# Ledger of designs, part 60: designed miniproteins, single chains, continued (5)

Each design is a single chain, and the fold is of that chain. pLDDT is the mean over its residues in the fold that is shown.

## One batch from the design tools (miniprotein)

Design m18070
Fold by ESMFold2-Fast:
Structure m18070 (fold): chain A 115 residues (1-115)
Amino acid sequence: LKEKGDALIEALKNNDEETAVSLLRELIDAAKTSPEAQDVLIETLDKILSDPKLTVRLFYLLKEHNLAEPLLEAVGDSPKFKELIEKYKDNAAFQYGVTVILGEKFSVLLAKYIK
């Protein structure tokens, strides 16, 4: 699981969309049924969100492949995810991803999970 998270970050760095989407889907599906996989996905997201370039790339993949809502369903119930959003709420790349790339519908959905 951690190896898949690290591989996702590497795929995003290399702009390898097919590998990044495949790994992201695997991590999302695992996180739905495993608290350990949920934690790995959240830690992987933290590493991605710490880099503006990777953040923007992740959000475009979430939009293009309709993965934003599945991602929220997989991690949104975790206290660690709420902490992650609080950490990055004022981050420019994260705000751009949420408000511009994913848009208003996702912003409303995100607010529902972190409330």
Scores: mean pLDDT 84

Design m18071
Fold by ESMFold2-Fast:
Parts: C-alpha cells; structure tokens; sequence
Structure m18071 (fold): chain A 59 residues (1-59)
C-alpha cells in the first residue's frame, strides 16, 4: 500500500542516520500509526535491503 511504501522509505532514511530497528519501529508507530509488529517488520526489511540480503523475515 502507499502507506507501507512511505513507511519503508522513512525506515531507510532513519537506518542511514544510524537508528536501530527498535528505534525505527517506534518512530513508524508514532508517525504512521502502524501496529508494533508491522513497524518492526518494515524496519527489519529496510535493514536487510541495506545489508544486501533480500531475505525478509516472516511475520
């Protein structure tokens, strides 16, 4: 969805600034109103993309 795409882009931006997965997930919950599990999933997915590992954790 559009919201998920925007959340993913925000997660990548924060990851590049040195934020942890938990910090990014908290920010996504606050900014986009996402559930904790979904916010953590998006943050983890952004980290995997940054590391060149395209394996996405299962929810």
Amino acid sequence: SELDKEAFEKAKELMEKGYTIDQIADELEKTFGLPKEKARFIAASAKLKLLGNEKVPFL
Scores: mean pLDDT 76

Design m18072
Fold by ESMFold2-Fast:
Structure m18072 (fold): chain A 85 residues (1-85)
Amino acid sequence: MREEIRKEIEEILRKDFKASEEEIKEFMEMVEELEARGRVTLEEVLEALKEILRVERGADPAKISPAALHAAKAFAELGRERRAR
């Protein structure tokens, strides 16, 4: 279950954000650190990414934690900066 959610997050990052394997690894390490501290869950991170894509899988946006949204936005900004060379 945890691995399935992790795979789904990685796939969204590869397909929609065109992230490199290095960028995906860095993002996942950040997510795992936040999860270990009890600040976010993998499910909340996945839901935050899907909100950016405007795709809801039955989760209400009101259920998404602010921490998960902040993590997704931080990744989007980091990806833009790295893609700019």
Scores: mean pLDDT 61

Design m18073
Fold by ESMFold2-Fast:
Structure m18073 (fold): chain A 71 residues (1-71)
Amino acid sequence: SEEIRARAEALLAELNPAGAPTVSREQAVEILVRLGLSPVQARVVVADELPGPTMSREQLVELAVKALESL
């Protein structure tokens, strides 16, 4: 939803203020937790859906929308 996207983008601006094009797994987990996932759910989602050490800001926003809409 647009509300989830807007919140994810706002959290990215807060936690990644330098505007780096990618986010770490730890930052992704923190953002998903602040959006409403439990810490365990957030870690599993990041590990399973987007393998790798980092992801793009756009990938994280879309992952957040997908994960929260499935709840």
Scores: mean pLDDT 76

Design m18074
Fold by ESMFold2-Fast:
Structure m18074 (fold): chain A 90 residues (1-90)
Amino acid sequence: DALKQAAEGLRDAAERTLELSKKRGKEEGGEAAKEGLLKAAEYVEKGDLDGAIEAAREAARKAKELGDVAGAGGAEAAAVAIENLKELLK
């Protein structure tokens, strides 16, 4: 199932993003990115790809406000991946 695989990918991305942000001393930004990516995974599992894209972009905004470039980048990459999945499922 493409949606299940995408949701698992988002959970993996959340963990990797938090780990990278912690290594850079940006744990707060990494936690914000992880929270938003886990929320995006829940939306993907429900088939709400628009909700998932918004959750990932909100995570990127919060990480950026906290000065976490890695967290923001990880969340933005996730949003792009969900957009690509949405196009593929048309």
Scores: mean pLDDT 87

Design m18075
Fold by ESMFold2-Fast:
Structure m18075 (fold): chain A 64 residues (1-64)
Amino acid sequence: MITGEQIGKLFKELRKLGIKVGEEPTEEQLKRLMENTGLTEEQIREFLSLSPEEATRLAIREYL
């Protein structure tokens, strides 16, 4: 299961790379996200498939 720390890192890395929820990352962006968050490719893709509202709600509900 994804931790709040990992979700926080994911949001920060997405902002740094300019990737929005619902956008398909490049292979290099995906590698960077995996390295900096500790998440798997599947977990990152699942998160990016959410609407921006759903992604924000998940981050808040799990940890804030």
Scores: mean pLDDT 70

Design m18076
Fold by ESMFold2-Fast:
Structure m18076 (fold): chain A 98 residues (1-98)
Amino acid sequence: MTMEELRAQADAARERLAALEAALAPDTPAVRVEVVRVSETHAVLRVVEAPAVPAWRDTSTELEGPSPEAREYLETILLASLAETAGGRVEVTHVEAP
């Protein structure tokens, strides 16, 4: 995938996420995730709570890109995918690795 393709997918994912959040009831259960930033180009996304998809709890996914921008695009794409699959909001907490 080229950087241009990755950016386009992230932009589309951001629009889908915004539309989903606007359509959901305010009290809809959220998937809670923690993004641990290891470096500018590497992070680990961990699912803390997933009420609609219990199997996702304590699962983690590495987010690694050739640049900080690419890593952020991958994060956005994954967050949109999680929200769509769960049918709920995604709440993100960003944490720096020690």
Scores: mean pLDDT 78

Design m18077
Fold by ESMFold2-Fast:
Structure m18077 (fold): chain A 100 residues (1-100)
Amino acid sequence: MDKIVDDLISRMTSEDPDVRIDALNRVGTIRDVDSQKRLSPYLVKSSTDEDPRVRSAAFDAIRRMHASVATEVLKKLLEHEDFYIRSAAKTLLTLMGEEV
């Protein structure tokens, strides 16, 4: 349902990192591929968050997504300037059986 996705997007952009973490944990429960695709740009942003707990929650959410959506998000993260973010994305792509 669109309302759930809109609520999650709002929470993922909260000034409170605990609210962002809670939203990301809930994003990981979304099974609808179209909803996952709509959440993808926000997962890319959350994976580069200033709070390492938020980044960890984002990668956990990505891991639970449909392989096609997760792969697209992770490939975008491979282009990030931060070595740690690129390394985390490469590790998860490898664990999913994707070539990097």
Scores: mean pLDDT 83

Design m18078
Fold by ESMFold2-Fast:
Structure m18078 (fold): chain A 68 residues (1-68)
Amino acid sequence: ASAEELQQAGRAGYEVAKAAGLSEEAADKAGTALALYQGGSISEQQALEILQAVGLSREAAERALAAA
């Protein structure tokens, strides 16, 4: 993926976490997880695990991955 695509995926994860009421720190971690997933560095399962660990529901995590 391009740097632009990774940035867009990271932004999507950040915004989903912020909309869910999570902290800036949790939102940054969510954004990083989506960027890593989009770049092929982690699997879909690993991304879902990280997103849920930072406080997103399963449903919110799945929506975030679909948006990436």
Scores: mean pLDDT 81

Design m18079
Fold by ESMFold2-Fast:
Structure m18079 (fold): chain A 91 residues (1-91)
Amino acid sequence: SGGELLRQQLLAPLEEVKRLYQELLRLASQVPASARVQEMLKRAEELLAELEETLNRIGLGEDVDLTPEKWFARAEEAKAELRAAIEELKA
């Protein structure tokens, strides 16, 4: 379907977000458990779930009122949030 082809074309930014999420999980496993670490992981999971659901809806041919430009911008925002959390855990 046209939706599935579009989903595949937009997949790369989501894969980058998933990579950053895995790095955050790795770093979180190396620090003492805290409410702050739990908040970071919860926020990261929410960001990933939002992006995955958006691509799933596009793949199903649903009208998500989202341009490719807005998708790439949202993924960049998510990557920036994850990079900031990763930097905080490294400090």
Scores: mean pLDDT 84

Design m18080
Fold by ESMFold2-Fast:
Structure m18080 (fold): chain A 73 residues (1-73)
Amino acid sequence: SARDQEAMRLISELLEAIRAGDWERARELLEQLRRKGVSVEEAVRLMAEALSIPEEVAARILAELQAAERRLA
């Protein structure tokens, strides 16, 4: 669906922001994913697929980003 394609694009941009160390951009993209109704479980699956990593590792990355976002908010 268009929503799923947009979510995957946002995940790809999120990964680029993380690689660049752009935490403000990463926080903004994570917020956009939440506003589009992408659950944590969906984001974990999409990130694991995009990076070809286990869902456990993707979940840890997202948890760290959410913690950093809460400190900046």
Scores: mean pLDDT 73

Design m18081
Fold by ESMFold2-Fast:
Structure m18081 (fold): chain A 68 residues (1-68)
Amino acid sequence: MSLEEARELREKVLDWLRQNPEYEELLKAIASGKSKEEILKVADQIPDPELRELVKRYIEADEQLRKQ
């Protein structure tokens, strides 16, 4: 995944979470810089399997962005 794709994925996920108040805990976990493991635990509460996979991909993309 390119840095541009990682940034786009991050923005898309964060925008979606901001529009869905039921996922406030996940948005807070991401915004507060919690560990990958803690964010994954919150992501496992997402009932939509496509969104759950998208969040997991975002976590991997965020790791690449943090190394730049």
Scores: mean pLDDT 70

Design m18082
Fold by ESMFold2-Fast:
Structure m18082 (fold): chain A 100 residues (1-100)
Amino acid sequence: MREGFERTLRALELADEGLKAMKAGDYEKAIKLLEEAVRLEPGNVFLRLLLAEAYAAAGDKEKAIKLLEEIKERILANPLASPETKESRAAFLDKLIAEI
């Protein structure tokens, strides 16, 4: 839908600015930008993964782990995904959680 597309584009622009802030070591700015991106597109797993990475980089391990666990639950609850895809994606998230 037209409005949804414009919202997605804005969220991606915020994500790009957030990644630039992370590369600059400005984790507070990165978190604010990525939280806004996730607010605009809460169903976008990519944006939620970037936000979890920003929390981890800032030292907020509890928020990072919680967000990664929420992503894992959504993946496992998807009835359209194969069991193999669910296992592979869940294993990837478990590795990310273990590294925090």
Scores: mean pLDDT 81

Design m18083
Fold by ESMFold2-Fast:
Structure m18083 (fold): chain A 69 residues (1-69)
Amino acid sequence: ESPVLTPEQGRLLVELGLEEDVEKFVEALRNGNLEEAKKIADEIVRRLSEVDPEAAEAFRQISEYLLEQ
């Protein structure tokens, strides 16, 4: 089963202004640009870890799952 963020963790992404970065991550994945997708994911994880380490870990697991598919 695919890892998912809680509703609270999803709201945190919006509050931190990371919604556009998430969109760019998804676009990079759709285009097969795995190097760019990983770079964007690492930045999102870094920003989340400053506020909520659990949300950062959840997003890291989600991004790794998506990058391996």
Scores: mean pLDDT 79

Design m18084
Fold by ESMFold2-Fast:
Structure m18084 (fold): chain A 63 residues (1-63)
Amino acid sequence: LQKRIAALDRQIAVLDQTIAMMKAAIAAETNPNVKAKIQRLLDTNQANRDQLRAAKAEAKAQL
């Protein structure tokens, strides 16, 4: 169980880094069409991160 939680923590950390980079890219981007495309990808990655956080919470509840 702890190995699974550690694996989820690594996946969440990678997504957190990707999300932070995407937020920085949106803030720096001047082209509205490109900005909108990055925003859609950001929304998808945030949803994926939330799903992984829920899976981690469930795994921790089983400890």
Scores: mean pLDDT 82

Design m18085
Fold by ESMFold2-Fast:
Structure m18085 (fold): chain A 82 residues (1-82)
Amino acid sequence: MKEKTEEAKKIVTEELNQLLALGIHEELAKEALEKLEKAKTFKEILDIVADYYVKLSGLPAEKREAALARLEEHLEKFLAEL
């Protein structure tokens, strides 16, 4: 449980740092990274990442929950392969 949350946080943090280094939507990436530092659960990490992608893509609020569910499924699958 704890190890899964820590691994997800590490992976997401590294990905966002790479995007930040490339200068892609730096403000959104910095905001997401700051929230990730305070995240304590796997669900919180997923919510932060989904919020970042929704803001990045300009999805309307109605699509936010669907995007969250898909991202959660993808990240859980990725972690299961580790």
Scores: mean pLDDT 67

Design m18086
Fold by ESMFold2-Fast:
Structure m18086 (fold): chain A 76 residues (1-76)
Amino acid sequence: VEELREKALELLEKLTKLLKEYMAKTPSISDEEKALAEQRMAQLKEMIKKETDKEFIEKMIEVLEKEIEEVEKLIK
């Protein structure tokens, strides 16, 4: 469980960095939208830290990997 949690947190950090890069390249995104995205990332981090269900963490990892792929496509 701890290994899966560490992987999920690492993926969330990667997604957060990619989103910051995407927002920096996209001037139409408002400061309010940027702040909201940062708040949501912080909430997800706390949720992952408290989660004990292995299946739920595995599902989160899958979702985070897909989100990273989508954001990477937008940055390119």
Scores: mean pLDDT 77

Design m18087
Fold by ESMFold2-Fast:
Structure m18087 (fold): chain A 63 residues (1-63)
Amino acid sequence: SMEDVERAIKAIEEGNYKEAEEILRRLEQDGDTEAVQEVAKRLGVTAPDAYGLVLEAAVRSLL
């Protein structure tokens, strides 16, 4: 849902990568691939899965 997308993005922006991964994992398990792709698009990352998305976002915050 859009609420989960907004919550995941906020968690990443706040550096709460554990919460972001938990939200994105749940979306993947529920088959909500559109929500996971929307988070990736809004963050400018190309990772196709929850783990890769969070990892890429975290690495970008260190650069």
Scores: mean pLDDT 76

Design m18088
Fold by ESMFold2-Fast:
Structure m18088 (fold): chain A 65 residues (1-65)
Amino acid sequence: SADLENFKARELAKLKEELVTVKDPSVKQEVQGFIDRFEQTGNLDDLVEASVVLGINDIKRVLGV
């Protein structure tokens, strides 16, 4: 349990750092929404969804879409 909580804390910190670099307000709002839900519920699925949204945004940026 402590290892899972430490993992969640590290992933949340990484997501917050990545979010600072996002300039698209729609993507920022969506990712922040998942972070806010995670901070309320502790549900790992919200961290996964935030990571997916950021990953898709990075792919689109690289592809010029």
Scores: mean pLDDT 83

Design m18089
Fold by ESMFold2-Fast:
Structure m18089 (fold): chain A 73 residues (1-73)
Amino acid sequence: EELAGPGETLVVVTSKKDGKTTVHRLRLPGYDSDAIGLFVTQVVSKDGSDETTVEIYRDGELVGRTTHKAPPL
């Protein structure tokens, strides 16, 4: 399961490109918005994905989900 433990934050970034799905995970001992933002930025900048979904889990529960599609060039 992709659920974080008590007091932990789990960030799951799912990148989709050409029908392939890549999942990146970052687990933190607490909530650190700067570390989360840096991790998401690094994944997005390198993957060149058609669609990116970011999910944030806290205390074992999903607390946030955002999906972004790359604009047409």
Scores: mean pLDDT 71

Design m18090
Fold by ESMFold2-Fast:
Structure m18090 (fold): chain A 100 residues (1-100)
Amino acid sequence: MMTPEQIAAFEKIAREELAKSEHLLSPEEQKALREALDEILKLIRAGEATADKIYEILSKLSPKVQAILAHALITAAAETKMEELADLLGEAIKKLVLSE
């Protein structure tokens, strides 16, 4: 199971990656992005993260915000070596591509 330290490192890297792209987003898109990340982090901290739940959160976002958030999350999972989370994120992203 993921340690609190790994989750904290994941959050830090994800937020740093998002900061690199925030200049590409409107204030409304930046708010949606932050709220979606916070919801995903809540699921991860609770041990409730599944591909379906992550997909539901991402599916509510515009394609541009989805792409930016997905990139940040995959990068953070890879850098923290959270392989199970990287797999869940990959499955959620596949669902996004196939559904619409």
Scores: mean pLDDT 83

Design m18091
Fold by ESMFold2-Fast:
Structure m18091 (fold): chain A 92 residues (1-92)
Amino acid sequence: MELTLEELIEEIKKLSETHSDREVVEKLKELIEKETDLKTKMEALIEISGLLQRHISESEGEEKKEAEKLLEEVSEKMKELQAEALRKRAEA
């Protein structure tokens, strides 16, 4: 499925108003798994990372800790995609 960066950003913004950060991250992960373009996947992860960092700076106590955990999950997914890109390049 093709998703534009603008569509992903718009969905993230809408979801963040009505859903928890965890639900937003889970939904974005699902959309990323259906995407075939590595560039689009990486851009989406960067955008959600920025959103989570902003939420961390504006959050308190437990909410802040939850956002920090989600940011860690997003960072690990980015590392996995970077490793995959390197493997793909070695085979090409």
Scores: mean pLDDT 71

Design m18092
Fold by ESMFold2-Fast:
Order: C-alpha cells, then sequence, then structure tokens
Structure m18092 (fold): chain A 80 residues (1-80)
C-alpha cells in the first residue's frame, strides 16, 4: 500500500539518521562496533532495493534487523 511504502521509506531514513548519530558520537569505533554499523548500512540498502521492487514485508524485516544491529553497537559502546 502507498501508506506502508511511505512508512518504510521513513524507517529507512530513521535507520540512516541513527547511523550518522552513532558515527558522530563514536568517532573511533571498535572493529566490532564498526561491523554492526556496516551491517545496518547494508541492511538499509537492501531494504530500499526490496521497497523499490514492492517487496514490503522483506523491506520491513531488513529494517528491524538493521535497528537491532544498531542497538548492539550502542550496547557495546555503553559497556566501555
Amino acid sequence: SPELEEKLRKKIEEVRERIREFQAAHPNPTPEQQAQVDAAEEMARQAEEYLKKGRLEMAGLLLIAASSSLDVAERMAAKQ
């Protein structure tokens, strides 16, 4: 639906904003933190491709996974 497509497009931008905010707050990430950020960027990219193909459920699942990777990166940073 157009409403779900718009919601997913906004979620992609939210994930990309979270990545930018993490990078600004953590200019020297560990390799493990960087791997989680890289995974989130790749999942957001794949979600955009699936969204363009009308595969809305797959786009949504990838965005949930991207958010989870960012949550892991934030948790790793908080433990240092």
Scores: mean pLDDT 90

Design m18093
Fold by ESMFold2-Fast:
Structure m18093 (fold): chain A 66 residues (1-66)
Amino acid sequence: KEELQKRIKELEERIKKLREEGADETLLNRAEQQVALAKDYLKKGQFSAAQELIKAAEELIKLAEE
């Protein structure tokens, strides 16, 4: 529970940093949408769904870093 909240905050910080550095805006926007959806599922107690969305956002962020 708390671990997923920390991961979401880390992803939000990484997205902000990459956007400031001029990374791929399309990939960052998609990652941001996945993070927003993960936050919603986490609030609803759907931890498995939130975790999968966090993984999806993480992959998009990694792709934007290339």
Scores: mean pLDDT 81

Design m18094
Fold by ESMFold2-Fast:
Structure m18094 (fold): chain A 69 residues (1-69)
Amino acid sequence: SMDEKKEEVIKKGLEVYRKKLAEGVPRSVAVQEAARVAIEEGEKKGLSDDEIHEVVNELVRKINQEEAE
């Protein structure tokens, strides 16, 4: 389903973020790389521009929640 595609893209973005942090990449750069990967994966899965925007916003929200904890 479309919701499952969005969830998978967000999960991949989070995995990229965590991997980049483990590699010593600054958080600001890790967030940018995670968003880039989410956009590319969303496009490959046929998500619309609006759906990609929603996915990127949710990814950034989840990253900010983890950093605040």
Scores: mean pLDDT 84

Design m18095
Fold by ESMFold2-Fast:
Structure m18095 (fold): chain A 62 residues (1-62)
Amino acid sequence: ADEKIAEIMRQAFEQSRQIMKDADAQAAASTPEEARKLRFEATQQSVDLATQAVKEAKAIRE
């Protein structure tokens, strides 16, 4: 089961990276105020994804 857990976490981190990259591109085309909002939201979403992946991995072990 450990291998499946590692894969889930790895995919979550990959998606977090993509979200941050996408937000950065949108921020570059937006106003400074919008850029700040987009970055904070992307950061929160990335952290949330990582936390959820850890929780989901634990639940799968049940």
Scores: mean pLDDT 79

Design m18096
Fold by ESMFold2-Fast:
Structure m18096 (fold): chain A 66 residues (1-66)
Amino acid sequence: AKAQLIAQGEELRKQGLKAYSAEDYETAIEHFEQAATLYREAGDDASAKMAEQQIDLVKKKIKEKK
């Protein structure tokens, strides 16, 4: 059920965005990594790449605060 994997990935991506808004950057990365994995399993390479780009942006934000 690839549709189920995409739906689960979207939910995790949403949780990652909530964590990012709360400045919980480590939790945001965790959720985006899980979302990217589910998107790849579903064959949705575009959504997986977007989640990976979100991880990169969060990592840059962490460095910015040091």
Scores: mean pLDDT 83

Design m18097
Fold by ESMFold2-Fast:
Structure m18097 (fold): chain A 104 residues (1-104)
Amino acid sequence: SMRELRREVVLLGAGETLGYLYLWLSLKYKTPEEEVKKGVLKNLEVARETLERLEKLGMPKDVIDKARKILDEIEKAVKEGDFERALELEIELSDFIGEVERAL
């Protein structure tokens, strides 16, 4: 339903905001790199599960594919230790989710 779709988009956006804050605070307080990587990768798994639910609820494939591509780029940046790039990609994903929510 549209209500379920809207709820899952809002939860995805909230999760991405918390993921951004986690990464930003981890870098500010100099959390060990391996602990930062573990936390971000867990957050990405939750986001991927939410995208699978959104796809089943009828979210268009192009929206799902774009979000998955950004998540893949965040995962790559994090695994390479490029946390600044990961933060930029988290902002890009958050902005995209906001656009999707406004279109609902």
Scores: mean pLDDT 88

Design m18098
Fold by ESMFold2-Fast:
Structure m18098 (fold): chain A 80 residues (1-80)
Amino acid sequence: SLDDVIAQLEQLLEQAKKATDVDESLAIVKQAADLYVQAGGSVERGIGLVLRFIGRVLDGEDPREVAVEIIEEMIAELKE
């Protein structure tokens, strides 16, 4: 159900808050994007959010903070 996928995204959000390197944060964001699409989010939007993570990290932002922000945005969109 949608509620079950949101619960999985909330679990990934807690993992994102504890991520220690960029590879871990990227893996979590990719997994979150897959769940976002499974919940009815668009594939284009899911890809765009992963690319946003990569771009912001390449621009020098903290991967942990960016991953948390993106996953929170995914959860908020799915709850509408």
Scores: mean pLDDT 88

Design m18099
Fold by ESMFold2-Fast:
Structure m18099 (fold): chain A 92 residues (1-92)
Amino acid sequence: SKEKVEKTKELLNELSKKVDERAKEANNDPNLIMTEAGLTLQLMGVYVDPENALELALKSLRKQLEWAKEQGDDKTAELLQEAIKELEKLKK
């Protein structure tokens, strides 16, 4: 449980940094800024309720992934897919 909490924080922080870099490359795309804000809220949630925070993060990231695919933003879609896959491993 404690290991899952720390790994979830690490993955969300890593994704947040990558999304921030992508936002800068995409001229501060509002969608990417909203994704970054969502990640900050998910990270804070890990301190309150680690199990629910993980599920909420996955749900939010999957919606952002579908949006990125619809926009043709393959780089952001790849980042989100990798993060989702790593977070899903923590459920095991």
Scores: mean pLDDT 74

Design m18100
Fold by ESMFold2-Fast:
Structure m18100 (fold): chain A 60 residues (1-60)
Amino acid sequence: SSLEEELEREIEKILEEHKKRVEELKKTISDPMELTKEMARELGLTVDRILQVRKEIAAK
């Protein structure tokens, strides 16, 4: 459906943005444990963005 295609495109965009943020974290954080914690935090934010987009598209 058109809603499924819209959701797929928005999720792909969010995942590409997440990938870029993770690469920046890898450049700035040398401690593996701190990097893991910050990556987990960023993943949580990315999940929240995906859930919000899904909710907005489902409301159309």
Scores: mean pLDDT 85

Design m18101
Fold by ESMFold2-Fast:
Structure m18101 (fold): chain A 63 residues (1-63)
Amino acid sequence: MFKKLSDEELAALQAKMAAEAEKLIAEVRAAAKKKNLSESQIVALEVGAKLRAIGDMLDEMLE
């Protein structure tokens, strides 16, 4: 047996997490643009958003 999730379910979860991460990054970029942040600050916010998305994915896998 593979993991608790099937290959199809795992692929669907990964696709969902990727879409949510992309949306979150877009929202962060839009907010940063309004605040006229430097490129380095925008990159730091993007990294933070990606780490949050990874955390959400791990929580989903543990449920």
Scores: mean pLDDT 71

Design m18102
Fold by ESMFold2-Fast:
Structure m18102 (fold): chain A 65 residues (1-65)
Amino acid sequence: SRLDVLVEFENELVRIVETLSVEEAKAAIEKLLAEKLAEYADDPLMQTQFRASAAHAIELLEEKE
């Protein structure tokens, strides 16, 4: 379901932020976002949620110094 996909995406973002350097995490988030946007090209609501979650993850990384 949509909820399960969003939860899985959020968990993957958390793993990336916690385990990679800031530079590596940003690249990984951008790649994962691009893959999800392509997979859900026909679902604008899901695309909006993926973009919001990815943007928040990048914001958290920029706060890490």
Scores: mean pLDDT 84

Design m18103
Fold by ESMFold2-Fast:
Structure m18103 (fold): chain A 71 residues (1-71)
Amino acid sequence: EEAELDAALARLRARLPGLTEEEVAELRRAAREGKLRPEVARRLARLLLDALAPRMTPEERARAEALIEKL
C-alpha cells in the first residue's frame, strides 16, 4: 500500500514539476488521513490545469478555473 502510494506520488511529481516538497508531504498525510486541505487542493488543481492547458479548449479552462475557485 505505502509502496504504491510512493510510486503514485513519484509519478505525480514527475508530471507536476512545480509541486513543492511540502505539498508532496501534505498529499502523503492526506492519503493516510483521508483529508486534503482546501488551499493545497486548490494549488494542486491549478498546477494540473496548467499542465493540461495545451489540451483544453478556452471554455473547458474557464469552467475548470471556476471550479477551482469554489475549492
Scores: mean pLDDT 71

Design m18104
Fold by ESMFold2-Fast:
Structure m18104 (fold): chain A 70 residues (1-70)
Amino acid sequence: MTAEEAFQKGKEAEAAGNLGEAFVYYRKAISLDPDFEEAKRALAELIRQSGGLPGLDADTRAEYEAALAK
């Protein structure tokens, strides 16, 4: 699975209302391509809209913050 494929699956999951699945795919896209700005934006948007996903583990959040912060 490429970063682009993971991002597309994330968008599909989000459109279907599966926010947790969308989060997993956006995170995977960023892991595959840390420069994938669109995936980073989509993940940030999802987190903001959810007020922080319930059950989001601290390690996943830390990795996301590290990827965004220079």
Scores: mean pLDDT 71

Design m18105
Fold by ESMFold2-Fast:
Structure m18105 (fold): chain A 110 residues (1-110)
Amino acid sequence: LEKELEELKRQVREDARRFLEALRAASPAELPALAREFLETVEKYEEQAREFAEKGYLEGAAEIYELLGDALRQAAAVLEEKDPSLAALAEELRARGEELYRKAEELRKE
C-alpha cells in the first residue's frame, strides 16, 4: 500500500504537470475542453485518495488533495491570463481547489 500510494502521488504530479503545460500551450478556444477534462481526472484521483484515507493513510491522501488543489489553482490563473472571458470557469477551478484543500485539512485533524 505504501508503494502504491507513492506511485499514485507520482502519477498525480506528472498528470498535473502535463495538464498545466498543455493549458499554457493551448489556444483560447481549446482551454474550456482541457479544463473540463482535467476536472474529470481530479474526480478520479480524489476517489483514489479517499480509498487510501479509509485504509488509514490520512497524510498521504491529504498530500494528494493538496497536489490536485495546487494544480487547479494554477490552472485558474492560466485561464484568466489567456482569456478573461473564462473568469467563471477559472472561479469554478479555484472553488474546486479550495474544496480539496479543506478535505486535506480535515484529514489532518483526524
Scores: mean pLDDT 88

